# Designed miniproteins, single chains, continued (5): the designs that were tried, part 82

Each design is a single chain, and the fold is of that chain. pLDDT is the mean over its residues in the fold that is shown.

## One batch from the design tools (miniprotein)

Design m19008
Fold by ESMFold2-Fast:
Structure m19008 (fold): chain A 83 residues (1-83)
Amino acid sequence: MKEMEEEIKKAREELGKEALKKGKELNEEIKKAEKESEELAKKKKEELDKETEELAKKTVDTMEEIKKKYEEEEKKKKELLEK
């Protein structure tokens, strides 16, 4: 009986160690998958953000140019009326 108890204790300790190792490996794999998914999402978001920023800049620039032209034409009209 005493020898069986020692063997059971050793088996339990080994099982505990293996479970801990497996848990760590699984956690590492999950972390890797999460990191890869996050990196892919980040890259896609960065590309979309860059495109949106460029489009917004172009729109603002075009609107400012149109506004300037409109203001210049209005000024010319007013000057012609004052002469």
Scores: mean pLDDT 78

Design m19010
Fold by ESMFold2-Fast:
Structure m19010 (fold): chain A 66 residues (1-66)
Amino acid sequence: MAPLSEEEFEREVEVALARAAKAIAETHPGPGSEEALELLEEAIRAAEEGRLEEARRLLHEGLSLL
């Protein structure tokens, strides 16, 4: 298996966290869930593109709406 650099590992962790948060939000609908899901989808995209600081901000904002 190909080794992950520290930066690649951080990216994979952020992607995994954002995806897990989105899945949880989808199973627990409530006030703000639709807006939270949009922010979590943007967090996944940002993480996949290597924008880790933006991904962390979007994840935090999305979770704050749940």
Scores: mean pLDDT 76

Design m19011
Fold by ESMFold2-Fast:
Structure m19011 (fold): chain A 60 residues (1-60)
Amino acid sequence: SMDEKLLEEASRRGAIVGRHGALTRGEHRGTTVTDAELADASRRGAELGRQNAELELAEK
């Protein structure tokens, strides 16, 4: 469905934003960001993106 595609896209965008944020924080601290940290940030970002999109769809 169209709604399902919107949720998937929001999740994907959230994952990218989360991953980028983790890399940026690591760069500012001068530390190496691990694959585990990137995976965690990506999952959290994806979850937040999907939840936000679900709320928007519920309000329309």
Scores: mean pLDDT 80

Design m19012
Fold by ESMFold2-Fast:
Structure m19012 (fold): chain A 69 residues (1-69)
Amino acid sequence: SDEELKKKAEELIKKAEKLGVKIAIQGKTDVANEVGRLLKEAEKALKEKKYEEALKLSQEAVDIARSNI
C-alpha cells in the first residue's frame, strides 16, 4: 500500500541521513554529497506522493552509505 511504501521510505531516509553524517565526518566528501543528492530526490518524491520512487532512491542512498563505512 502507499502508506507502507511511504513509511518504509521515511525510515530509509532517516537511516541514510545518519550514515551520511558519519561519512562526512570521515572526510569522504564525494560520497556524502552523493548520499545527500539521493536524499533530496527521495524527499522530493515523497512530497509529490511518488512513494515507489522515494523508496527506490532512499534504498540506494542507504546502500551507498553502508558500502562506504
Scores: mean pLDDT 88

Design m19013
Fold by ESMFold2-Fast:
Structure m19013 (fold): chain A 101 residues (1-101)
Amino acid sequence: SHMEKIKERYEKAKKQIEEVTDPELQERLKLFAETDYLIEEGKYLVEQGKMTDEAKRLLEKAIELYKKAIEAYQRGDWDKAFELYKEAVELAKKAIELAKK
């Protein structure tokens, strides 16, 4: 299953992140891993035809914010990256919640 592989990847990422000794870096990596996982779950639900138009709009916004967060992270703009990751997580969670109704 595609979702089984995504979940396994997320669980592996969480275990690797627990080995990070810097608390700030650990928190940052956890947020990144969660954002990635939720967006992949959302994409899977779209492919399964389980997303309403409202849920799709929220997911598209989450994906856009996630891309901007990665760009900010790559530039070393950590504060902006985490702000964007937090917004992406919130929107992705809302999209997935709507899809499960």
Scores: mean pLDDT 83

Design m19014
Fold by ESMFold2-Fast:
Parts: C-alpha cells; structure tokens; sequence
Structure m19014 (fold): chain A 60 residues (1-60)
C-alpha cells in the first residue's frame, strides 16, 4: 500500500493528464496494484474537476 503522501505527489505531477497503469509502473517504479490505486484516484479527481467546470460554465 502506497503512503497517502506518495499518491498525492504523483497525482500533483500528473495533473489532469490521462496516464496508463504501465506508465505509472515505469515512471514511479510502482507495482501493478499500486499503479491501479493511483489511476483510480486520478480518475476520481478528473470526474470531480469535470463536474466543477460544468457547474461554473452553467451557473456563471
């Protein structure tokens, strides 16, 4: 299990870019399971960002 601080740092470096499990494994030396956890959290962030931008476009 990756430390929360490590996951957060990786997500900050990726930003809103699409990344694969394989890229995370190669770039950060993660196991497949750890890379899948990072990817899941990245997907959650992208969904939240999309909802936020939609609200701003419609309500402002």
Amino acid sequence: MLPEETIEKILEEIGNRVVTVEELMEKYGLSKKEAEEVLKRLFERLVEEGVRLLKEAVLK
Scores: mean pLDDT 73

Design m19015
Fold by ESMFold2-Fast:
Structure m19015 (fold): chain A 70 residues (1-70)
Amino acid sequence: SEAQQLRDQTLAQIENAFATLSPEKALEVSLQVVRQTAEQLLRLSEEAARQFAEEVEKLLEERRAKVLAA
């Protein structure tokens, strides 16, 4: 589905950002693309947008904890 493609593409962009940028910049870029994707998903399905937001929140929280520990 379109929602699944948007989710998968955004998660790939987040992983690539953390692989290629500094952790601080990767977090900033990730938050921007997450916000854009959340808006697009909300237009398709509120449930899909909510599930995506929760999944990304957990991912970013884990990466933020690693940045603060480093």
Scores: mean pLDDT 77

Design m19016
Fold by ESMFold2-Fast:
Structure m19016 (fold): chain A 55 residues (1-55)
Amino acid sequence: MKATREDIDEAAAYLSKVLGKSEQEVKRVLEEILAEHPDATLGQVMTAASSKLLA
């Protein structure tokens, strides 16, 4: 199932807390990944974003 804008906002808040990054930075990365892969699931977007943010 495809990620929604609501899912991205929630994921950004969650990942910013877990990774110690700003919510704005996390949201930008999530939105970039979703823009490149608009059919990606929330899980796929979060996994890719976490990998990129932890590098």
Scores: mean pLDDT 78

Design m19017
Fold by ESMFold2-Fast:
Structure m19017 (fold): chain A 94 residues (1-94)
Amino acid sequence: MKAEEYAKKGEEAEKKGDYLTAGLYYIDAGREYFKAGDYDKAIEYLKKAASLPDPLSRFLALTELLGLADKLKKEGKTEVAEKAYEALDELAKA
């Protein structure tokens, strides 16, 4: 699965201290998990990207996570949308 490939590349970049590259790969992993209908993994990887010590990666991941939360809410997937909004609230407090 393309999502798993991006997640692995993100982990490798993170281990090297390349947090921007890691965040961009985690965002791509989140997008691919969302396309596959794995919303829990999509939220997990976007939250991971937003938690990295890179301001651009954090901004892009937060923007992507908000967009996915709004889309899930519009599609009637209320429980998983609430989980995405909870992740956004948690990240804002960190």
Scores: mean pLDDT 86

Design m19018
Fold by ESMFold2-Fast:
Structure m19018 (fold): chain A 88 residues (1-88)
Amino acid sequence: SPSDQQRLQQLRQQYGQSFSNYFNNFRNNINNNDNGGANSSINNMQSTINSIISQIQSMGTPQGQRQASIIQQQMNNSVNAMNNTINS
């Protein structure tokens, strides 16, 4: 429905904003040799984006389910890359 499309667009926008915010925090912490702050940025990213994924899934739409899966995969890939940066 148009309402579902608008809600999904809003949630995708929140995802993009949250990712950018926490990724910038992560990068700043890495540049300052703050591994604790970098790990906090990863944890906050996962918590916030998982909340967004849950909201998308709660819409009960096939399009929402597909987008939730894509976002989850993108988050997992990004988190793995960030963890590799801390551990290198």
Scores: mean pLDDT 89

Design m19019
Fold by ESMFold2-Fast:
Structure m19019 (fold): chain A 79 residues (1-79)
Amino acid sequence: SLEDLIREGKRLLEQGKLEEAKRVLEEAYQLAKTEPVSSKLMNELITLMNRLAMALQREGKYEEAQELFDKSVELALSR
């Protein structure tokens, strides 16, 4: 479920597993675009995607970070 993907992405991000967190949160992003999502879950996903993007940017992974920022903005505008 979307909730499970968000929880897994948060856990992976907290463990510093940025590439795994990216895969899981990108899956959550795709699912969020295709089904009705509560404001709470949408906000949680946006927050985690932004946190991951900032972490990737700190590692010099600017292209991956920009991709996630763009996706989080897209979700925010889809509310």
Scores: mean pLDDT 86

Design m19020
Fold by ESMFold2-Fast:
Structure m19020 (fold): chain A 61 residues (1-61)
Amino acid sequence: MKKVLLVVGDDKEKAEKVAEELGKKLGYEPMVLTGMSVAEAKALARELEKQGYEVALLGLR
């Protein structure tokens, strides 16, 4: 089963750094979502979970 960390934030550089550091620490593949709301990211997370992914979601505000 693939593990994915979805990081939502408007600051792409900050989101990418947090995603890389936390993803490596927790064993999740980082995916950065800029220009997307937390609600849209939650919908994407549910879709990925239906496809057999283990998903963690982090919103940077």
Scores: mean pLDDT 79

Design m19021
Fold by ESMFold2-Fast:
Structure m19021 (fold): chain A 65 residues (1-65)
Amino acid sequence: VTSLVSAMLRAMAEAIEAGAELRLEKVDGKLVLVVRTKDEAAAERLRRFMERISKETGIETRVEL
């Protein structure tokens, strides 16, 4: 069990360290956390990290190149 705020702060910190852009989008009334990066290796690492955040919080996550 993880605080939503704590999980979101960890997601933001990881995205900033990777030099990635982080956005919250609303899709069909649901919140989706989107991370954009130009680095394929960073994208794969971020996908694994964001999958964990999604499981902890129930928020859908997406990583884009």
Scores: mean pLDDT 76

Design m19022
Fold by ESMFold2-Fast:
Structure m19022 (fold): chain A 110 residues (1-110)
Amino acid sequence: METRVVAEDVEIKVKPGEKATLTFTVTAPAGRDATLRVEFEVIGKGEVKVTVTVQADGQTSTQELILKPGERGVAAFQLPAGSTATVTVEVENIGDKEVTVRVRLTLQAD
């Protein structure tokens, strides 16, 4: 079982009322569909709205999460075999305090 862990692990700091955007490119293995997991962890006392948009093989999929202080969230997407996906992550601080959000991408072949 060839588990290609593309572990992007990044932290972003977002001030109250501001939005940060991250863009990633991931490629699914040839011959197998893959599951892309985008994991979030809120560090500190802020609340965030996260929007994940995945564009792959002419299709667009979007998921939204609202995460409270100290919470973790996951957005999961199916990628067709051999497809290259553009993953856009928008993090909006909807609280009254600066937050750090950890974003981790993992790709698992099905």
Scores: mean pLDDT 81

Design m19023
Fold by ESMFold2-Fast:
Structure m19023 (fold): chain A 56 residues (1-56)
Amino acid sequence: SMSEAMRQAKEVAEEALAAGASREEALQKGLDVARPHLSPSELAFLGRELEALLAS
């Protein structure tokens, strides 16, 4: 589902940051796990959410 894909993407992005990846690398890893499950519009929305999350 969209909610599950977004949850997994956020977890992957946060784990990548914790492991020492850059914010840009963490964002890309999160989007990559969600890509097969989301439309382009949903991916754009997720990208904005992850950018806000990772900037915090």
Scores: mean pLDDT 82

Design m19024
Fold by ESMFold2-Fast:
Structure m19024 (fold): chain A 75 residues (1-75)
Amino acid sequence: MEEKEIEELRERGRRLVEETVRRLKETAGLSEEEAERYREEMLRASEGFIERREEFEEGVKELAEAVDRVVEKLE
């Protein structure tokens, strides 16, 4: 389940990066070299976001459990 979801996110990220690079080339007149550097940078950021998303989702669950414990203590 998780692996397929990560793969779908990676594919969506790749498509968004390609679209963004295309728009930047059209709007800002980026060279092919500049476009490639931006692509690599955005893909790296996307991969980091995917890794962090799993940690973030786990952190949100831990935070929710902590809030529930505090509410129980404040009875």
Scores: mean pLDDT 69

Design m19025
Fold by ESMFold2-Fast:
Structure m19025 (fold): chain A 63 residues (1-63)
Amino acid sequence: DEKEKERKEILRLIGRILRLIGEILQLELELKKAKTEEEKEELKKKIEELKKEREKLMEELKK
């Protein structure tokens, strides 16, 4: 059933998105605890990269 294949793919995408959200939340928590501007800049960069990946996967869910 083609509809079953579509459901499995959607669940797979949701799983990947949830993993990215978890990684972003962990990095944001580290950012809150960061003591130096250099550490904050590195964490912000990593967070933005993961957010871009999350947006790409979220666009796939709209299809």
Scores: mean pLDDT 82

Design m19026
Fold by ESMFold2-Fast:
Structure m19026 (fold): chain A 96 residues (1-96)
Amino acid sequence: MREEFEKALDEIVKMLNEFEEKHKDDFDAQVQAGVIALILAVAYTDVKKGRVSVEEAAEFAIKVLENLLKEAREQGYPEDLIALIEKIIDILKSVL
């Protein structure tokens, strides 16, 4: 439900902040964390505005993040970024 979705997003935001602090001098890592945050912000805004259901927003975010995960693996991005994206996808799937 919406409250469970908001709680999941709060957990993900904490994980993104910890990742950004760990990689504060890595511009590429900061950009990737920012892209993930933007995807989630768009999904949350659509739920907040009543444009989509929680399920639709979560499914959309998962699809976009799975595409980002595929690109990260193909481009040889750092393993901790790959692990972060995988964990975020798992958290979002738990809301469905």
Scores: mean pLDDT 83

Design m19027
Fold by ESMFold2-Fast:
Structure m19027 (fold): chain A 70 residues (1-70)
Amino acid sequence: AMATAEVKVPREDAATLAAAFGAQGLSLEVRDGDSDVVTFIATGTPEQLEAALAAARAAGVRIESYRLSF
């Protein structure tokens, strides 16, 4: 089963988040370009999405918000 994650991070952490998701084989789509916070959309299995988020947090990324849709 596939899920879609919407993840908001400070703009300064965006590259680190992208690297963590890339390491799990996930692509990120950017939805917001105008603020100090960047909104990313990723689609994958819940297991891949949770692993990518855990890796991002371990790398020091501040997750402002996280939402899963099925």
Scores: mean pLDDT 80

Design m19028
Fold by ESMFold2-Fast:
Structure m19028 (fold): chain A 79 residues (1-79)
Amino acid sequence: MKDILEKKIEELEKRIEELSKSKDPEVQKLVKKAREYVRKAKEALKKGDLDSAMDYLILAGAYVSEAEVKLKKEEEKKK
């Protein structure tokens, strides 16, 4: 389980890094929230609280997905 959560954290961090290059204020707001939940997930994982880590990663993933959709709409003419 821990290995799966660590991989999920790495994937989310990579997506957050890509999104953080955006200058869109809405994307930046969502990225900030995603980073906070990834941080909470890492702390929970460090403490062995796998349930809390999973919950925080679900929330972080939701914010990352919203930011990606927002970024696509802002940049999209046809992407």
Scores: mean pLDDT 79

Design m19029
Fold by ESMFold2-Fast:
Structure m19029 (fold): chain A 89 residues (1-89)
Amino acid sequence: AAAAGSALIAAGIALLKAGNYAAALTNFTKAIAILGSSNVLALINKGIALQNLGQYAAAVADYKAALAIDPSNAVAQANLAAATANLAA
């Protein structure tokens, strides 16, 4: 339940820090399935994993979803700008 989803987010963040983006993406995807698609932290970190995997369009979608929930989130704003720049290149 919610505790399992939160544990998956924590594990995913550790995997991001280790540079294991594919495993991080799997953990965040599972966390969103448990916690729902409105979890801002899971959406932002999933976007970061996707961006590091070169999946810029998918990352942009997740950052936009996070900003729809929390429009003032500075991390989501900065990462959306970076991912969008990569799509425009």
Scores: mean pLDDT 85

Design m19030
Fold by ESMFold2-Fast:
Structure m19030 (fold): chain A 59 residues (1-59)
Amino acid sequence: DEIKKLAEKYKVPKEALEKVLEEFKKASPEEQKLAEEMARLMLEMKPEEVREYIRKLNE
């Protein structure tokens, strides 16, 4: 549910959300749990902090 909340907060297109949810269903239970934890953390961050986090991951 955190993934859906994150998608709603950042206005992710329906097609992109559906693809993410299909991949999520194919993931292992451990991977699903990790993805939900990451989504929860990103929901608690300010948009500026999320952008900064993504920028650092790409460096």
Scores: mean pLDDT 70

Design m19031
Fold by ESMFold2-Fast:
Structure m19031 (fold): chain A 60 residues (1-60)
Amino acid sequence: EELREEAVKLLREGMKLADEGKYDEAIQKFEEAIRLFEESGDDVGVALAEIALAVTKLAK
């Protein structure tokens, strides 16, 4: 619940940072989001954050 809300917030922050070209900062946000989604048991959230991380690493 609370962990999932924080994970979603981190995912959104990471997407905004990636849009600004701040790829290293975006990667850090996505990695933390993955951890929180894993702790909350949100498998879909983990998958979405992993996709965002992979796309951002390729764009860098």
Scores: mean pLDDT 84

Design m19032
Fold by ESMFold2-Fast:
Structure m19032 (fold): chain A 64 residues (1-64)
Amino acid sequence: SEKKLQELKKKAAEELEKVIEESKDLPPEEALKKLIEVAEKYKEILSEEGIEAIKKIKEKLEKE
């Protein structure tokens, strides 16, 4: 299922790109919230580095 995994990764990247584009005129907090939502939806197919990056962004928003 390597091809299916690659297709899912491409779809996740496309959704992330759309969210980034839609959110570029929004306050950073709102943009990051939308980015985190998409990343959480695709967390099982993202690299560990991608997941950790999203976790750090979430921590900044929550001021942990």
Scores: mean pLDDT 66

Design m19033
Fold by ESMFold2-Fast:
Structure m19033 (fold): chain A 88 residues (1-88)
Amino acid sequence: SELAEIVVTAVEALEEREETVKRVVEEYRKKAPEYSDVRELLARALEALAEEEDDEEARRALLELAERVRAGLGFAALAAAYEAALAA
């Protein structure tokens, strides 16, 4: 599925950028009280990770995932897509 492809590309990009992920996670953990919506917080963190990405496909996958989270993608659906991608 399109979502599974986006999730795989995004996860592979994040695994290649462990230190960047750690830094961005720490930054947005500190910013969490400033957000009334956890989806917006997560979407902003994904957008920040995309700005650190130099591969266009990986960057696009992170931005697309951020938009889907902002649009209301359920965390259960995200987890299911990730599991399906790992099984493929």
Scores: mean pLDDT 76

Design m19034
Fold by ESMFold2-Fast:
Structure m19034 (fold): chain A 101 residues (1-101)
Amino acid sequence: DPERRLREEQRREGLIGAIELLRETTEGWIKNLEKGVDLTPEEIEAIRNSARKLAEFFRRQGAEELAELVERMAEAIINKDIEELRRIAEELRRLLEELTR
């Protein structure tokens, strides 16, 4: 079915783009936290709200692993857990490699 293959390819391309953006975001936050950036209460709330909305989006797409990674990323940023962010970046890299092979 050509239409089914096209939908599966479009979904795959969308997930690849989302993973790459999440990797760039994670790497950016690692650099910011290494520079000693402090978060305001308003910034913490904005991060939590953005992560919640993005995780809900991924769950609606059936991408539970991405939803969990987004939630983990937000809490790691808030807790300034650079080592957890590095683990998340590595998990995102593995997901990207799996989807691009």
Scores: mean pLDDT 84

Design m19035
Fold by ESMFold2-Fast:
Structure m19035 (fold): chain A 62 residues (1-62)
Amino acid sequence: KKEEAEKLYEQGIEALKAGDYDTAIELFRKAGELAKDDLEMQIRVVGGILLAIANKIDDELA
């Protein structure tokens, strides 16, 4: 499950780089669900979601 969560996290980063913030948030949420007992992954997932939300807000505000 940890390897699958890491793959989803990496896909989330790729979506973030592509400007697809909604997809990035969904992928980070899935990674967190698969690795709920992994504190390191939980921290990375939360950071990724917050970063995606911040970028989405900035884009919507122009």
Scores: mean pLDDT 78

Design m19036
Fold by ESMFold2-Fast:
Structure m19036 (fold): chain A 56 residues (1-56)
Amino acid sequence: VEKLLAEAARKLQAGDYDGAIKALTEAYKKAKETDPELAEQIEKALEYVEKLKEEA
């Protein structure tokens, strides 16, 4: 999960919102099985990135 979150952060910094959404989605799938609290945080991050993409 940590590697996927780091990848999402790098993609966001580069302005690659689609890449960030993909990495966050994979992180969410893994977190949902092992850490429901982290999964909720990732879901909020996905909503935030999707909003940024709409405003870009």
Scores: mean pLDDT 79

Design m19037
Fold by ESMFold2-Fast:
Structure m19037 (fold): chain A 80 residues (1-80)
Amino acid sequence: SVEELVAKGKELEAQGKYYEAGDYYYQAAKLVEKSDPELAADLYGKAGENYRKAGDLEKALEAYIEEGILRLKLAVDKVV
């Protein structure tokens, strides 16, 4: 479940396993992207931050781009 992936991400992050934590947050984001895009954007942001802390700047950028796309879509959908 999404809750299990997020819980595992938090556990790994607490252990300093930032790359693995980023992967779990990214997987959780993908699962909720269509049903809860606001939560997905938050989770992509957490994935990006964890990849950045791990030194994987390419994956961090990819995750931040996914967050930005979702946030832009959410903003556009609310504009008259």
Scores: mean pLDDT 85

Design m19038
Fold by ESMFold2-Fast:
Structure m19038 (fold): chain A 106 residues (1-106)
Amino acid sequence: PEVSARLAVEAARAYVNQGKYDEAIKYAEFAIEHGTPEQRALAYTYLGMAYLKQGKYEEAVKYFEKAIELDPDNPLAWRVLAEAYEKLGETDKANEYRKKADEASK
């Protein structure tokens, strides 16, 4: 592959920050296919963030749960999972996962 998984993760993050969600999804998917477990966890987090920013909350939850399965110590994945559940009206789950984010930050 011409693009390394590491560069694809960096591109996915940059495109999410720029509001270019379709590009973020493409690079995140590449990193998921070609990356290490740590790179895949980050890629799932950015993939979920792209869906979250587009209002696709159920898809965002799915990808954040995959990120946490690969790296449960990542506080960002727990925080954005909580945000997605808040958007779905699942207040109890949102509060539980915010607590998990705080615990992962210690």
Scores: mean pLDDT 86

Design m19039
Fold by ESMFold2-Fast:
Structure m19039 (fold): chain A 91 residues (1-91)
Amino acid sequence: MINIEGTYSSSEGTVTISDVKKTKDGYEATLTPSGKAPTKMKIILKNITVEEAKKLGEDVKDYILGYLVSENELLASYIGSSPYTKYTKIG
């Protein structure tokens, strides 16, 4: 089972991923940026492009879309036109 929970570093700062729950197409989780409010996150197990992610984002309002690259790396993008951000697991 992929261990997604933990602390991640990105260009946008440190975030914590918690409350990981398996779904049909991947996982759901809570993303908490350092010093900010928690946000809901969907994590997709399939490799998808940023363009494909933007299409999915219209159907999943109020979520951050995440993509598993490896056990220690995620790509995440906010709904709409936001670019993807690389998150590297540090704890």
Scores: mean pLDDT 67

Design m19040
Fold by ESMFold2-Fast:
Structure m19040 (fold): chain A 68 residues (1-68)
Amino acid sequence: SEEVIEKVRKLAKEGKYREALKIIQDLIDSGDYDTAIEAARVLIEETKDDPFAVLAAAVQLSVARSLK
């Protein structure tokens, strides 16, 4: 799961927000809410110049928290 978090961080640093969001969605769909919450936080932290990506990650964070 830490490997997944680092993958999301790497994708965010590379500007690959769509791929990072897909990983977070897959974690939510599989019931891994704790990892999804952490991955969404990392995506928000690493995303500085894309308000849509930040909003999308914040929505996924809220969904994962509500299901946990």
Scores: mean pLDDT 83

Design m19041
Fold by ESMFold2-Fast:
Structure m19041 (fold): chain A 64 residues (1-64)
Amino acid sequence: AEEKAREAIEKAREALEGAPGLAEGAIRSAQDALELYKQGKEEEAERKAENALTGAEAAVSLAR
């Protein structure tokens, strides 16, 4: 969860100029996942991180 959330933030930041809406959404989802992980809600954190990573990958693809 934490690793996926961090990867999503990194990828989304790269896509901010080309796909700001998707990139911002992915960053928010990744931040939510990190907060859930910190609270010990690992299953919810993993799902949120997976969604964030998918959104970040879509943002990167669109930004190219």
Scores: mean pLDDT 79

Design m19042
Fold by ESMFold2-Fast:
Structure m19042 (fold): chain A 111 residues (1-111)
Amino acid sequence: MPPAVLDPGLARGILALSEEQREAVVDAAAARLVAAGTAPADEAAVRALVARALEHLREAAAAQLAGDDEAATAHQERAMAALAEAARLAGVSPEQAANHFFAALAEALAA
């Protein structure tokens, strides 16, 4: 997906996620990618890339709140690159990987 400016409320929500909530997002997204995928994926490798994507998204949220739109865009692009790599390992499309990741993130933010 193309990089987008994060809503300030969404950025604050992402940064407020507990360690347990972040782990739940990574676990849920990685499991969904592996289950949906066509490749005999190493779930640990997929999980590591999803965790990297979440950390880049957190850095993007922090940069957005600081008014550093260029840094926010760069971190968001790195998050999308990590999700695309996770998609490749799992044998899903980048769009499917992004959808599963953002669905898991939305579930955590609603809790």
Scores: mean pLDDT 82

Design m19043
Fold by ESMFold2-Fast:
Structure m19043 (fold): chain A 55 residues (1-55)
Amino acid sequence: MDEEEAAKLAEEGGRLFREGLASGDDELIRKGGELMKKGAEASQAGEKVALEYGG
């Protein structure tokens, strides 16, 4: 994927992950984490987002 798509996946994943943590929704946490992981694998920008929100 290109860097813009990877960054979007990481950003969307981070948003879902944070929302899941705030609401206690395990499904959102899992989906968000998976999207952040995909972004991190394809982009340095995605990697920074995943480290910030995913660890």
Scores: mean pLDDT 71

Design m19044
Fold by ESMFold2-Fast:
Structure m19044 (fold): chain A 55 residues (1-55)
Amino acid sequence: LDAAEVAAQMLAREAGVDRERALAILRENPDPAAAGRALGVSPAAVATLLALGAS
């Protein structure tokens, strides 16, 4: 899985949406702040999960 797919799986659980929805939001919103607002989670959580997926 690439970083976005890993982040999408974790964010889907946090936001209460499916993984495909979370992945679409991450692709449409490369800025963690915008993605966080769209998912209803903190920008710090989005940035942290993207960094973990990239590692």
Scores: mean pLDDT 75

